# Ledger of designs, part 57: designed miniproteins, single chains, continued (2)

Each design is a single chain, and the fold is of that chain. pLDDT is the mean over its residues in the fold that is shown.

## One batch from the design tools (miniprotein)

Design m6090
Fold by ESMFold2-Fast:
Structure m6090 (fold): chain A 69 residues (1-69)
Amino acid sequence: MELVEEVKRLIEELRRLYEETGNEEYLRAAEKAEELMYEAFTGNKSPEETRKLLEEAKEIAREAIEKAK
């Protein structure tokens, strides 16, 4: 629950950064994180698989924000 909220917040931040800067890397990171979050809740996945995909989405978003500073 909290992990999903954190990933959503990071995606919103990346999209805002793209709107403010025009840097395509923020948009790409947001789209990749959204894709992983969508994948986490589609199909027949275990709780462990869902968590792994959400953690990956979080890391991709965090890394993009950090590297673009």
Scores: mean pLDDT 80

Design m6091
Fold by ESMFold2-Fast:
Structure m6091 (fold): chain A 98 residues (1-98)
Amino acid sequence: PTPEEVQKQLEEDRKKLIEKYGDKEVVDEAYRLYGGNLELIEELLNKSVDELADLVLAMLKSMGESESKLKEVEELRKNNDKAGILRLLRELADKRAS
C-alpha cells in the first residue's frame, strides 16, 4: 500500500478503537506503547484501571522503585485515570529499554 493509504487505515483503526473503548487520550497512550501492533493495543485497552494499576505496581516493585511512586499509582487508580496509568507504564517501559 502507499504511505497515504497506510496513514488513512491507521486513522480509521484509531477512530474505531476510540469508539469501542472510549477516550481518545487512552487510545493514543496505547498506540505510543505498542506502535502499529493492534493485537497488543486491544489487549491493553481491554484491561481495567485496577488490572493496569496492579501490572504497574508489580513492575515498580520488581524495579525497586520508591514508595512515592507506588502511591502515585494508587492516586491514579482512585481517580479512575486509565490514561495516566498507561503514561506511567510507558515511562517504566522506557526505563527498561535504557
Scores: mean pLDDT 77

Design m6092
Fold by ESMFold2-Fast:
Structure m6092 (fold): chain A 61 residues (1-61)
Amino acid sequence: ISQEQLELAKKIAEELEREFTLEVIETGRVITKEEFIAALKKRLKEKGFSDEEIEELLKQL
């Protein structure tokens, strides 16, 4: 995985974490680690990352 891909993935993860934090504050809903990882994988796929690249990124995050 390139440095640019890693930086983009980190930015996407930070955006998603911010969105989940706001949802928890607004609704009081508990977000599980499994839900976060599933949403992150989906968003990375939408940005053009392959399944293999996503697995490598999750190991580095």
Scores: mean pLDDT 75

Design m6093
Fold by ESMFold2-Fast:
Structure m6093 (fold): chain A 59 residues (1-59)
Amino acid sequence: MIELPYELKKKIFELTDLLIKQGKPEEATRVVKKAIEMYKEGKLEEALKFLDNEIERVK
C-alpha cells in the first residue's frame, strides 16, 4: 500500500468526492492518477497546488 502524505490524501478525497457528486467519476480517476504521479516525481508542492486549483474550479 503506497503511503501518501496526509495533506495530499485530504485534497484528493475532497476533489474526488466533489467530482463523483457531479457525475464525473472518470475525471476523478484522472486527477487522482495525475496527483499521485506528480508526488512520485518528487513534486509534492505542485501536486497540492494542482489539487487546490481543481477544487476551486469545481466548487
Scores: mean pLDDT 80

Design m6094
Fold by ESMFold2-Fast:
Structure m6094 (fold): chain A 92 residues (1-92)
Amino acid sequence: GSEAVKAILDAIETAVKEGAKVSVELKGDTVTITVEGANDKTKSAFLDAAKTAEKQGLKAKVEIKGKTVTLTVSGLSPKDLTSLALAAIGLE
């Protein structure tokens, strides 16, 4: 797995532990993660995940609107997409 995938999974785990609602959408080589009820800790985790993805050569975008965070990452490998798909099914 890439460091970007690890950072994304860590941000999702932070959101869930902090009581936010997380949804994950996979389309082509792109993942879109939407978080509802994000606190400052969750917002920081997603900003860090986006920075990690950009350092790994991926395209990453974070949008924050009130308590809603949307992270979009493009350029993911099939292996990375599989890891994120498994996380989407088994969100803890």
Scores: mean pLDDT 84

Design m6095
Fold by ESMFold2-Fast:
Structure m6095 (fold): chain A 56 residues (1-56)
Amino acid sequence: MLSKEDLLKLPGVTEEQAEKILEYQKKHDIKSEEELLKIPGVDRGTANGILLLLDK
């Protein structure tokens, strides 16, 4: 599971963005960039960082 601490380690991720990502994760299993880009405030750089955190 993604943690708020891990998300905040990503460059440019604010607490607001981290909260939105965690809320989306509660309803969906995040495995692809396309799913992450559906989250408000998530850009391609943030999405790639999150995918690296989800890779095992």
Scores: mean pLDDT 74

Design m6096
Fold by ESMFold2-Fast:
Structure m6096 (fold): chain A 91 residues (1-91)
Amino acid sequence: MVETRRPLRPGMKVVIIGAGDRGLLVARGLKESGAEPVAVIDRSKENAERIAKEVGAKLSIVADPDDPEQLEKALEEVRKAFGEPDAIVRV
């Protein structure tokens, strides 16, 4: 489908949920397309930090996606630090 609104611009703020192998590939793809990963959210602290460092994201947040309260709090933290993200990508 064609969209008349602005295409992805360099600096568009993206949050990535899931920092395993798929999260890494998605994060790199988004970075290469000009998006700016501002935060990585994962259950594993080490995975979140590794991918955030790899793509230059400023926040790595530990949250369990199976816990809606933790996920909502993580997204609130992103909004407080960077404002409203342009996209949230789940992997």
Scores: mean pLDDT 76

Design m6097
Fold by ESMFold2-Fast:
Structure m6097 (fold): chain A 58 residues (1-58)
Amino acid sequence: MKEAIAKRDYVAQSDDELPLRKGERVEVLEEKEDGWYKVRHIDSGTEGYVPKEYLEEV
């Protein structure tokens, strides 16, 4: 199980993406070759895609 923290706010551009606020913690479920991560928000359990560059791995 891999955790990450949002480095900055992310605005979701489609329904399959997860909006983030700086400092939010997520669980990394899947790492894509193209630099997108499938993550789960720890507090809400909501899943979605975010760009790797918005995350800092713990």
Scores: mean pLDDT 80

Design m6098
Fold by ESMFold2-Fast:
Structure m6098 (fold): chain A 47 residues (1-47)
Amino acid sequence: SKDEEIKKLEEEMRKNAELGAQLVGTPESQQHLTRMLSNFDNMLRIG
């Protein structure tokens, strides 16, 4: 359901925010940013 998909995206976004803090200034930060943007795009499609 949409509610379950939103909860999964919220959990992933929280984990990504935590990882983002650790990746600041590293080459991996760009890949992390791309994943975050993809999650936001998915949320816009669902809700």
Scores: mean pLDDT 73

Design m6099
Fold by ESMFold2-Fast:
Structure m6099 (fold): chain A 59 residues (1-59)
Amino acid sequence: SAMEERQREIAEEAERRAVRAYLEGDYAKAVEILREAAKQLTGELRERLLRGAEQLSTL
């Protein structure tokens, strides 16, 4: 559905931006990007971004 496609786009864009921040050494920014995007998502995609943020927040 269009809503599912939109959620995938949001998750993929957030993951790309978070990876960029991570490679630049800005872990706090990567965590913020993932947590903010997760607020716009539901279900498995939301949980995936939140797990990524939790893993990065321990660095």
Scores: mean pLDDT 86

Design m6100
Fold by ESMFold2-Fast:
Structure m6100 (fold): chain A 68 residues (1-68)
Amino acid sequence: SKEYEEGLELLRRGDYEGAIKKFTEAIKKDPSIKAEALRNISVAYRALGDEEKAKEYLEQAQKLQKEQ
């Protein structure tokens, strides 16, 4: 998950738009990290002030990770 790691680095540096792009690439290459990537996309959208998209991505991640 090179793209996922790059996304995390961009998120830490405050490059939220770059982070979203890398997390999206990571999902396409490795669907197994989709829930984790969607959670971080939600964090990035919240940091950008897009609360509606942040909520949508978080809800999608929660549906994928629903245990009980």
Scores: mean pLDDT 85

Design m6101
Fold by ESMFold2-Fast:
Structure m6101 (fold): chain A 65 residues (1-65)
Amino acid sequence: KEELEKKLEEEIKEILIKKGLPEEAAEDIAKKIVEVAKDKELAESVLPSLPEEIKKKVEEYLKEL
């Protein structure tokens, strides 16, 4: 569980850095997305609003739960 959360955070952070965000901002946003992903109902409600690359990572995380 915690290992999957860390993996998701790292993958989202990497995507955001590639998109041009500073490391600190990417880390903060990644942590917020992971907190949302831990709430299955909230995660499902926000999936359509996420960027495609991030959406795929959250979907993979939810399938591994």
Scores: mean pLDDT 78

Design m6102
Fold by ESMFold2-Fast:
Structure m6102 (fold): chain A 81 residues (1-81)
Amino acid sequence: GLEKARELLKEARKALEEGDLEKAEELIEEAERLIREERPDLDSDITLGVARLVYGVYKAIGDEKEGLEKKIELLEELLDS
């Protein structure tokens, strides 16, 4: 469940460090799916929505890597709460 989501976020961080944005995005999307399924609460819904909005804004202004990093940070913070 949530431990798998944590592991996917760790793999996503490694993919970003290696410059593989496509892999990072795929791993983050799978982690989001698991969080939504395992933790269907208001705090999770809000954090997932905020993470998507932040990523979308950074991607739109050309900072896709920074957007993915911010998305990982928000999801990791959610899982640590």
Scores: mean pLDDT 84

Design m6103
Fold by ESMFold2-Fast:
Structure m6103 (fold): chain A 84 residues (1-84)
Amino acid sequence: MSEELWAEVELALQDIELGVARAILRSGKPTKEELEEILKRIDEVIKRAQELAERYPSLRDQANRIIKAAEELKKEVEELLKKL
C-alpha cells in the first residue's frame, strides 16, 4: 500500500512536470537547447509512467492519460525543433 501510494504520487508529479514543460513552450521563446532538454524530460516521463502502469494495474488508466499527454507534447516540441 505505501509503495503503491508513492507510485501514485510519482505519477501526479510526472503530470505536473508535463504541465511545467507545456508552460515553458507556450509562454516563452525556447532555444534549441531548451527544447532538447524538454524532449529528454518528456521521454523520461513516458518511460516512468509505462513502468508504473506495468507494476501497478490500479494506476494504468492514470499512467496512460499521462503517456498520451506526454506524446502529444513531444510532437509539439519536435515540430518546433524542425522550424529552428
Scores: mean pLDDT 81

Design m6104
Fold by ESMFold2-Fast:
Structure m6104 (fold): chain A 59 residues (1-59)
Amino acid sequence: MKEAVIENADSEKGREAIENLIKGGVDKITLVGSDEEKLRELAEWAKKQGIEVEIKVVP
């Protein structure tokens, strides 16, 4: 299983980072950031692309 962690996933480039990892053949990603609502939106989008997603909210 190919897994990646995206730090500051709630930044302007979070979606592009996810798209690049999907093209690279990732099976699971962990989205790390401070904005839970933005992380949740990204997670739902990535799950629709067939990727397993976990969210980690940090202060």
Scores: mean pLDDT 79

Design m6105
Fold by ESMFold2-Fast:
Structure m6105 (fold): chain A 82 residues (1-82)
Amino acid sequence: SKEQQLANIEAEIEFAREAIEYARRLGDEETARRLEELLRELEELKKKFEENPSKEIGREIAILGAEVAVLYMKLFIQEKAA
């Protein structure tokens, strides 16, 4: 449903916010800035999806969410190596 899809998008946005805090806690300002850019793009796509839901917008959100996950994994590996 549209409601479930919006909830999933909100979860992606929340995860991006958590990833930003994690990057800052580790002192990785470069990764934090990249995550902030991804967060802004996710928020813009959420607004577009709310106005006119499309499979294309859904795919764009999924790609950005995957990029956030990759950056989070990088941070996790850095923390475990320290």
Scores: mean pLDDT 87

Design m6106
Fold by ESMFold2-Fast:
Structure m6106 (fold): chain A 58 residues (1-58)
Amino acid sequence: MEEIRKALEEEAARAVREGVSEENATKALQEALEKAKKEGLSKEEAVEFFREKVKELE
């Protein structure tokens, strides 16, 4: 789980640097972490969910 959290934090930081709002990046990060914990997602799956969620919130 810590590897997933770190990967999501890094992805969120990149998204914010690239122009995504910190609010949307944080919300997507929290939802991706919760889904990963509930469903046992891999790091790659959690990052993909984060990206789709950011796109949805955009």
Scores: mean pLDDT 80

Design m6107
Fold by ESMFold2-Fast:
Structure m6107 (fold): chain A 68 residues (1-68)
Amino acid sequence: GDEAKRRELTEEILELLERHVPLDEAERRRLRGVLLTMSVEKLESALRGIREGGAVTARAARRDLLGA
């Protein structure tokens, strides 16, 4: 189901973010919560953007997701 796909994409995004920017446990928990509210399409778009943009995009994504 979509829930399984959202969980899979959320963990991939978190793993990719951690490669570029260190996350503490509270930030990781908050990010997971925000990501799990997003649609599959938004999660796939975010994952692609971070993969293509690297560290700069990862830092921007962290700020945007934690600021929401």
Scores: mean pLDDT 82

Design m6108
Fold by ESMFold2-Fast:
Structure m6108 (fold): chain A 95 residues (1-95)
Amino acid sequence: SLEEKVNEIIKLTKEAAKELSDREAILFYMYTISILAGLYLAERLTPEQAEEIRKEVLKLMDYMIELARKSGNEKAVEKLEQMRKIVEEALDELL
């Protein structure tokens, strides 16, 4: 269900944040809020608008993963890659 995917996204964000500095963790939580807002909006928009939200949400996920890789936080990268898969699956169910 979408609720189960949202809970897993939050869990994976918390696990990734443990491997990051406080500043990076705050940034990643802010990005996760944006991703969750995108999922919420996608269900309530036209198909064309929903596809634009999908594109931006996945771009934001890719940016988070890139930041974690640049920081050398391999465990954070692993958690964020799992999160990206769940986000993509949630978007596929909504669109």
Scores: mean pLDDT 82

Design m6109
Fold by ESMFold2-Fast:
Structure m6109 (fold): chain A 100 residues (1-100)
Amino acid sequence: SPIDALLETVREGRAELDRLRAENASKQEIIETARRFIDKLKELAEKYQLPEEVRARIDALRAFLDTLEADPSVTTEQLYDAIRAQLDGLEAELRRLAAA
């Protein structure tokens, strides 16, 4: 289903973020990686004409990344944990939509 494509993208993004954390990647690499996956999620949500609330959540996640990037006090661990929590929330919502 269209939602399965977004779920797979979230899982791939999470796995890549976990890999970057294990490799002690820079804040910049973590942000750029998360941004690529969020941009892909937005592309898929638009392509499949998903509900406005799904697109709005993806846009909010993108804006949240921009806020984290602009804050020099945010540590790499805080950045990772914040992005991870947002992706987990999006995955939970997508699974609810897939079950409906």
Scores: mean pLDDT 85

Design m6110
Fold by ESMFold2-Fast:
Structure m6110 (fold): chain A 80 residues (1-80)
Amino acid sequence: DAIELAKKAIELAKKALETGDVELGLEAAILGAEALDLTGKVTLGIGYKLRGIGAYLDGDAREAAETGIEAAKEALELAK
């Protein structure tokens, strides 16, 4: 369910922002991208996934988490 994945992505992203945990930020970005994929926005989901991986490789928990929130919010809007 795209809505459930998007909500989980936002939850993990908030924890990543609070703790600075880059791995939680990456998980948020991946789940947000997967939520977009379920709405049929496959190419956009791939873009967000790559952006999240890039942030993770840079050690940027904030960018990874914000990527996840952005993808998840877009998925929620499309899945209404």
Scores: mean pLDDT 85

Design m6111
Fold by ESMFold2-Fast:
Structure m6111 (fold): chain A 59 residues (1-59)
Amino acid sequence: LLEDARRGLEKAEELLAQGKGAAALTAASHAYRLAVEAGDEELKERAKELMERAREIAS
């Protein structure tokens, strides 16, 4: 879970760098759910930040 959440965040960051907002939002949302299951508040906050950035690009 923790490792999967980190990989999901890395994928979301890569997609954001490519300008793929919708795909990045999906990846960040998935990473957020994994972070919740892992109980990691730091990863949850990172995922929320990436989701906000992805929403702005996806508009």
Scores: mean pLDDT 80

Design m6112
Fold by ESMFold2-Fast:
Order: structure tokens, then C-alpha cells, then sequence
Structure m6112 (fold): chain A 74 residues (1-74)
């Protein structure tokens, strides 16, 4: 089972990898990370496990990355 600290580290690492994979600017990568960390902390505050909080935060990060990629096409 993940500790909250391990889950946050995993979230940061996965978002960094996704940002690199999608060629995001450092500013966009930071904005996605800030949003994901907000979701992660909110889920933990609501009593979700670190693993559940990580999954929720990653889902939001992936949706935001998809939105930024779509904006670049327009």
C-alpha cells in the first residue's frame, strides 16, 4: 500500500513523464501538476486512500493534457 508521500511522488513522476511525452512547456506542465495536486489533496481530505487519490488526480491530469493538446490544433 502506498503512503500519501509515495503516492504524491508517483503522481509527480507520472505527470513529468506525460508532460515530456506530450511536449508541454514547463509552464503548462506546472499548471497540470498544480491542478493534479489539488485534486490529490482534496481526495485525501475526503478520506480516500492514497491509491484512490493518485488515480483521481491522474485522470484529471490526463484530461487537462488532452485539452491543452486540442487547443494547440486550433
Amino acid sequence: MLTPEQAEAALRARIAALAAQNDLSPADAQAILDTALRVFRHALAQGYSPEQALRAALAVAEAEIARLVEKRKA
Scores: mean pLDDT 85

Design m6113
Fold by ESMFold2-Fast:
Structure m6113 (fold): chain A 91 residues (1-91)
Amino acid sequence: MTEKEEFALLKLALDILESKLSTMKPAEITAEIEKAAEELRKKGVTVEASKEEKKEVIRRYLQLLLDYLKPQMTEEQLKAALEEMEKLVAE
């Protein structure tokens, strides 16, 4: 992934945090980040990267989101978020 693409994805993740965090579960935030990446592709920003590179970038963003939300999460929400992260990094 290029720096421009990674920066655009990070910016979208931050926008999701700012605008929707209070109304969304961590798993839903993950899904919105994926949708945002697809939207960037439609607008001509290539988010094409190796499967390995995509997994690492997504994992890092999800970990940052999880760490941010952890104090506000229930045990069930934390478990769901961890399962979603594991699913994304699995083959």
Scores: mean pLDDT 59

Design m6114
Fold by ESMFold2-Fast:
Structure m6114 (fold): chain A 63 residues (1-63)
Amino acid sequence: SLEEAKKLLEEGEKAFKAGDLEKAEELYTEALRIIEKELGPNHPATIEPDSNLGLIRMIRALE
């Protein structure tokens, strides 16, 4: 549900702020999957989790 996706985005943000990049990536990935299923892959709601995942993956790849 979109309510579940919203909770996952909030938990992902908290994990990212705590420096837990692995947990943040997992939470954002799950939230994005729900958003894409409910609203479609081109919906504006995908922009935030996509951008955050791109940043997290880039940081992890450099270390």
Scores: mean pLDDT 83

Design m6115
Fold by ESMFold2-Fast:
Parts: structure tokens; C-alpha cells; sequence
Structure m6115 (fold): chain A 69 residues (1-69)
């Protein structure tokens, strides 16, 4: 569905932004984008559980990466 595709793209975009801000030392903006990614993934889970699970695993990897910075 178009909505599931939008949610998937938005979750990925916010994860990328979180990494970018974390690399710049902007932890507040990084955390804001991680929260937005979580919200999009939660909504995606109602439409496409398999893609939501993929994105949840990606978000966990992103959080681990940021914790090492």
C-alpha cells in the first residue's frame, strides 16, 4: 500500500538523519529523529509486520552505532 511505503521511507529517512546528527555531536536532534523513526515503525507494523520487523532491526543497529560515538 502507498501508506506502508510512505511509513517505511519515513522511518528510514529519520534513522539516516539520526546518524547524521549524532556524527555532528547533536545528540538532542539524533534522539528526536530516533523517536520519530520508532513512531513510523509502530504505525508500519499495523500495515506490514514484516517490513516493520526489518525496520525495528535496523533501528536497533542504528542505536548501537550511536551509543559507540
Amino acid sequence: SMEAERLYEEAGRHMSEAVRHALEGDWEKAEEHLRKAEEYIRRLGELDPEKAEEMRRALEAVRRLIEQL
Scores: mean pLDDT 89

Design m6116
Fold by ESMFold2-Fast:
Structure m6116 (fold): chain A 55 residues (1-55)
Amino acid sequence: SAAAARAAVTAEYIRKAREVQDELDKTGNEDEYVAKLKEVQAEYQARLAAIDAAA
């Protein structure tokens, strides 16, 4: 179902965002953090849009 697909994509987004935060905590590289987080957010929005378009 679309709801199950959205839940799975959201869970993956949360995991990836946490990984990006963990990397910032280890490296202190704020520029890399901002770039990586933007990529993760863009992927999340694109995947949600694809699910909504397919429903």
Scores: mean pLDDT 85

Design m6117
Fold by ESMFold2-Fast:
Structure m6117 (fold): chain A 62 residues (1-62)
Amino acid sequence: SSENESLYKAALELAEKLYELGVLSEEEFRKIKEEIEKNRDNPDELKRLVLELSGKLDEALK
């Protein structure tokens, strides 16, 4: 669905940004991408991942 696609993209973009900032190791980045792919059709889990990754990004910018 369009909502799932938007959440999937948001989660992936957040994971990539956290990796670029050095917040996520290569191993953590791969694991998170696997979780995003596994939950591509699960909007509730994608929302949870987006919130978790957004929180990590906010903390990294402090």
Scores: mean pLDDT 85

Design m6118
Fold by ESMFold2-Fast:
Parts: sequence; C-alpha cells; structure tokens
Structure m6118 (fold): chain A 60 residues (1-60)
Amino acid sequence: MPFLAVARTPSPKTGPDDLALRPGERVRVLEEVSETLALVESLTTGERGYVPKSYLEIVE
C-alpha cells in the first residue's frame, strides 16, 4: 500500500535511477523494493526514483 514519507536528510542523485531529495520534501512510497531501498515519487516534482529508506521518515 502506498504511503507518505518526508526526506530526513538531503538525498543527492548518485545514479541514473536515484531521486534527489531536499530535507522536508514529501514523497509517496510506491514500493519497498528491499530492506534498505524504496521506490518513491516526489510530491513536489512528480519524479520517481530510488531512495535509501534510512533517509525517509514515514508519515500517514
């Protein structure tokens, strides 16, 4: 089930499938692809990419 999260720290784009996030940026978590990675959609830009789960704070 998709849920909302907020970026806790800057997430720079380090690879072609990564999503760069600013602290406080809200995202929708589309899929938890592993224990450490999530596929997210930025609610600010609409872009999708992978972000480490440790960079996110879950909000409902």
Scores: mean pLDDT 74

Design m6119
Fold by ESMFold2-Fast:
Structure m6119 (fold): chain A 92 residues (1-92)
Amino acid sequence: HMSMEEKLLEAEVELGLLRMLYWESVREAEKTGDTTPLKETKEKLEEFKKRLEELKKEFEKEGDEEGVKKLREMIKELEEMIKELDEKIKEL
């Protein structure tokens, strides 16, 4: 059984990796005009968002209000990144 603390830490690490991928895919698309990297990154962000929403439900069930708050902030960040990628795809 993975602890709630370990689950949150793993989510934070994965978000950090996805932030890096986001910036890399934006730079690549701006250099090449190819929207493929943006679309692939968007798909990964959407999949991660779904996993964070399920994790948030687990934290809510356990009464971990601080963990729920952190997960909500991470989900909002993912929503903004997805929106920005959609805008970039439309502009290219």
Scores: mean pLDDT 86

Design m6120
Fold by ESMFold2-Fast:
Structure m6120 (fold): chain A 75 residues (1-75)
Amino acid sequence: MDELLEQAVEAAIAGDSEALLEYMNKLHREYKLPVSEIAERVAAMLLERLGPLSEAERERRAEESERRRREEALK
């Protein structure tokens, strides 16, 4: 069960909605978990994995936003 939850979270992080849906359906059908419980567990794991951005990732996003503002100011 936990392995399928991890696979669903990895698919969500990768943006693979088809794989995410497939793993969630496997959890529902094989383990008889309600879809709402599966969705809540996946959401909690996603928040844990994606919640804090790394300092380097925050810096990269800030630099990209700064670059976009400079490009718009030059137009």
Scores: mean pLDDT 71

Design m6121
Fold by ESMFold2-Fast:
Structure m6121 (fold): chain A 80 residues (1-80)
Amino acid sequence: MEDLVVEAIERVLKTLGASDEQVEKARQVARDLLAENPDASLEEIVRAAFKAAGIDLSPLELAAVTVSVAMLIATERRKE
């Protein structure tokens, strides 16, 4: 489950043209948050990960990205 969230965030960042360094920073923050607070909302994890990558999302952009991440997770869970 945690790996699916991290992989979905990575895919969205790469689609937006983020560097490998930005992706790695986002992955680290997402993993740390999931380990320390498993009850954290997907939106909170996405916001923190993108901020770590140096990407400041507006409220509308944050909502759109969070939905995209959620859809990627749902698609991967239904692949089998």
Scores: mean pLDDT 80

Design m6122
Fold by ESMFold2-Fast:
Structure m6122 (fold): chain A 65 residues (1-65)
Amino acid sequence: GSFLEEAKKMLEETKKHFLEAGDRELAEVVEEALKRLEEIGPSKENALETMQETQRKLKELVERK
């Protein structure tokens, strides 16, 4: 659905920005989220859960630096 496509686009843009900034670990977390969304299929609930988990992992990595 539209929400899933929008989430994928946001994650792809976020990955690009992390790669340009040299943050490969953060880019890898976003890449895993993109793969997860492809596997789960067109579920808004599953997309939101994936986005929340991804945000948590990104925050943990940033706080470790």
Scores: mean pLDDT 75

Design m6123
Fold by ESMFold2-Fast:
Structure m6123 (fold): chain A 64 residues (1-64)
Amino acid sequence: SEADAATVGRAAYHDVRTHLGASDEQARAVADAAAEAVRAGGNGKEVSTAGRQALLDLGLPAPS
């Protein structure tokens, strides 16, 4: 749902800002990738993969 996508996106935004020191622009990109995976009907693994790929594309550390 859109509410689920918004919740996941906000969580990803705050996580990368707080733990990786990401900029607002970088954190929004990660949040958008995670939220879009939820909107596409992705499961938790697909959402995690989308967020991780966004981190790699931005040159940020990708946690394992």
Scores: mean pLDDT 80

Design m6124
Fold by ESMFold2-Fast:
Structure m6124 (fold): chain A 72 residues (1-72)
Amino acid sequence: SNEALEYIKKAGDALMQGDRAKALEYLEKAIEAAKENEEAKKHLEMARQSLEQGDAASALGHLGLAVEALKK
């Protein structure tokens, strides 16, 4: 299952479109889908914190690190 990867992609797409609310919605789904991968979950939680602080660039960086953790 690549469920977490699909939600990360949707969160990133929403961020690039400036839709913070949709990005947070998909990010929460990605966190739940990645719950068994501790490293990916930590990066996704950091992405959420960056979004809550208005830092979309930092959030995108953390989404990328979560993708790398999921591909191990």
Scores: mean pLDDT 85

Design m6125
Fold by ESMFold2-Fast:
Structure m6125 (fold): chain A 95 residues (1-95)
Amino acid sequence: SAEEYLEKGKELAKEGKLEEALKYYGIAISLSTNSPEDTPIRYEALLNMGKVYAKMGKLEEAKEAYKLLLHIMPKDHPLRKEAEENLKEVEEKLK
């Protein structure tokens, strides 16, 4: 179910339905928080939520999503570099 909400969020984001995508990513994050097997879903949903906030010009919300992701994600995780690069871009735009 967490995976289904993540995939629907990705579909909605691709269609430009950004507010709806955020709703589905939020549900995916909520469902994955208490399920260790869904931890990869939680990381991907947080990364994609940050990207959607950034596309909407909600830079502070994008920053908080990326910072939360980096806080909970292992140091050697494959998504870390992308999250760090996206956080840096958002922080530069907030100057």
Scores: mean pLDDT 88

Design m6126
Fold by ESMFold2-Fast:
Structure m6126 (fold): chain A 85 residues (1-85)
Amino acid sequence: MKSITELVHELLELAARYLSPEERARVAKLIVDFMKAYSAGDKEKAIEALKEAYEVMKREAQRRGDTEFLEKVEKLYKEIIEKIK
């Protein structure tokens, strides 16, 4: 089973592949905020940052009609959330 760090890296790889440089930078910042909060034991802030990153990626996937990208993002988001709970 993949670690949180591995799942986060996969999420960043999807952002690099599918998002514009500006959207990728936004997602990268949110993932840094997520990892910082998670390492500090601030589960609430970690979930908030991850949800914001997910919503950015989901919006772009839906705008493009990219079902494969959307499915991959939703799967990774769910796996990370389940590990934090």
Scores: mean pLDDT 83

Design m6127
Fold by ESMFold2-Fast:
Structure m6127 (fold): chain A 55 residues (1-55)
Amino acid sequence: GRELALEFTELLSQLSPEQQAELYRRLEAAFRGSPPEDGVAVMREMVEHARRLLA
């Protein structure tokens, strides 16, 4: 929920423009294939991916 959204925003601000573009492409693809009710699961995956990009 809110905590995942805040964490995602914080991680996103630490990413390079290229890494941000990759995450936006993945997020767009995920929302095109998933109903809005799965948004929390999508956000969790994006947070995990952002963490991997920063590692």
Scores: mean pLDDT 73

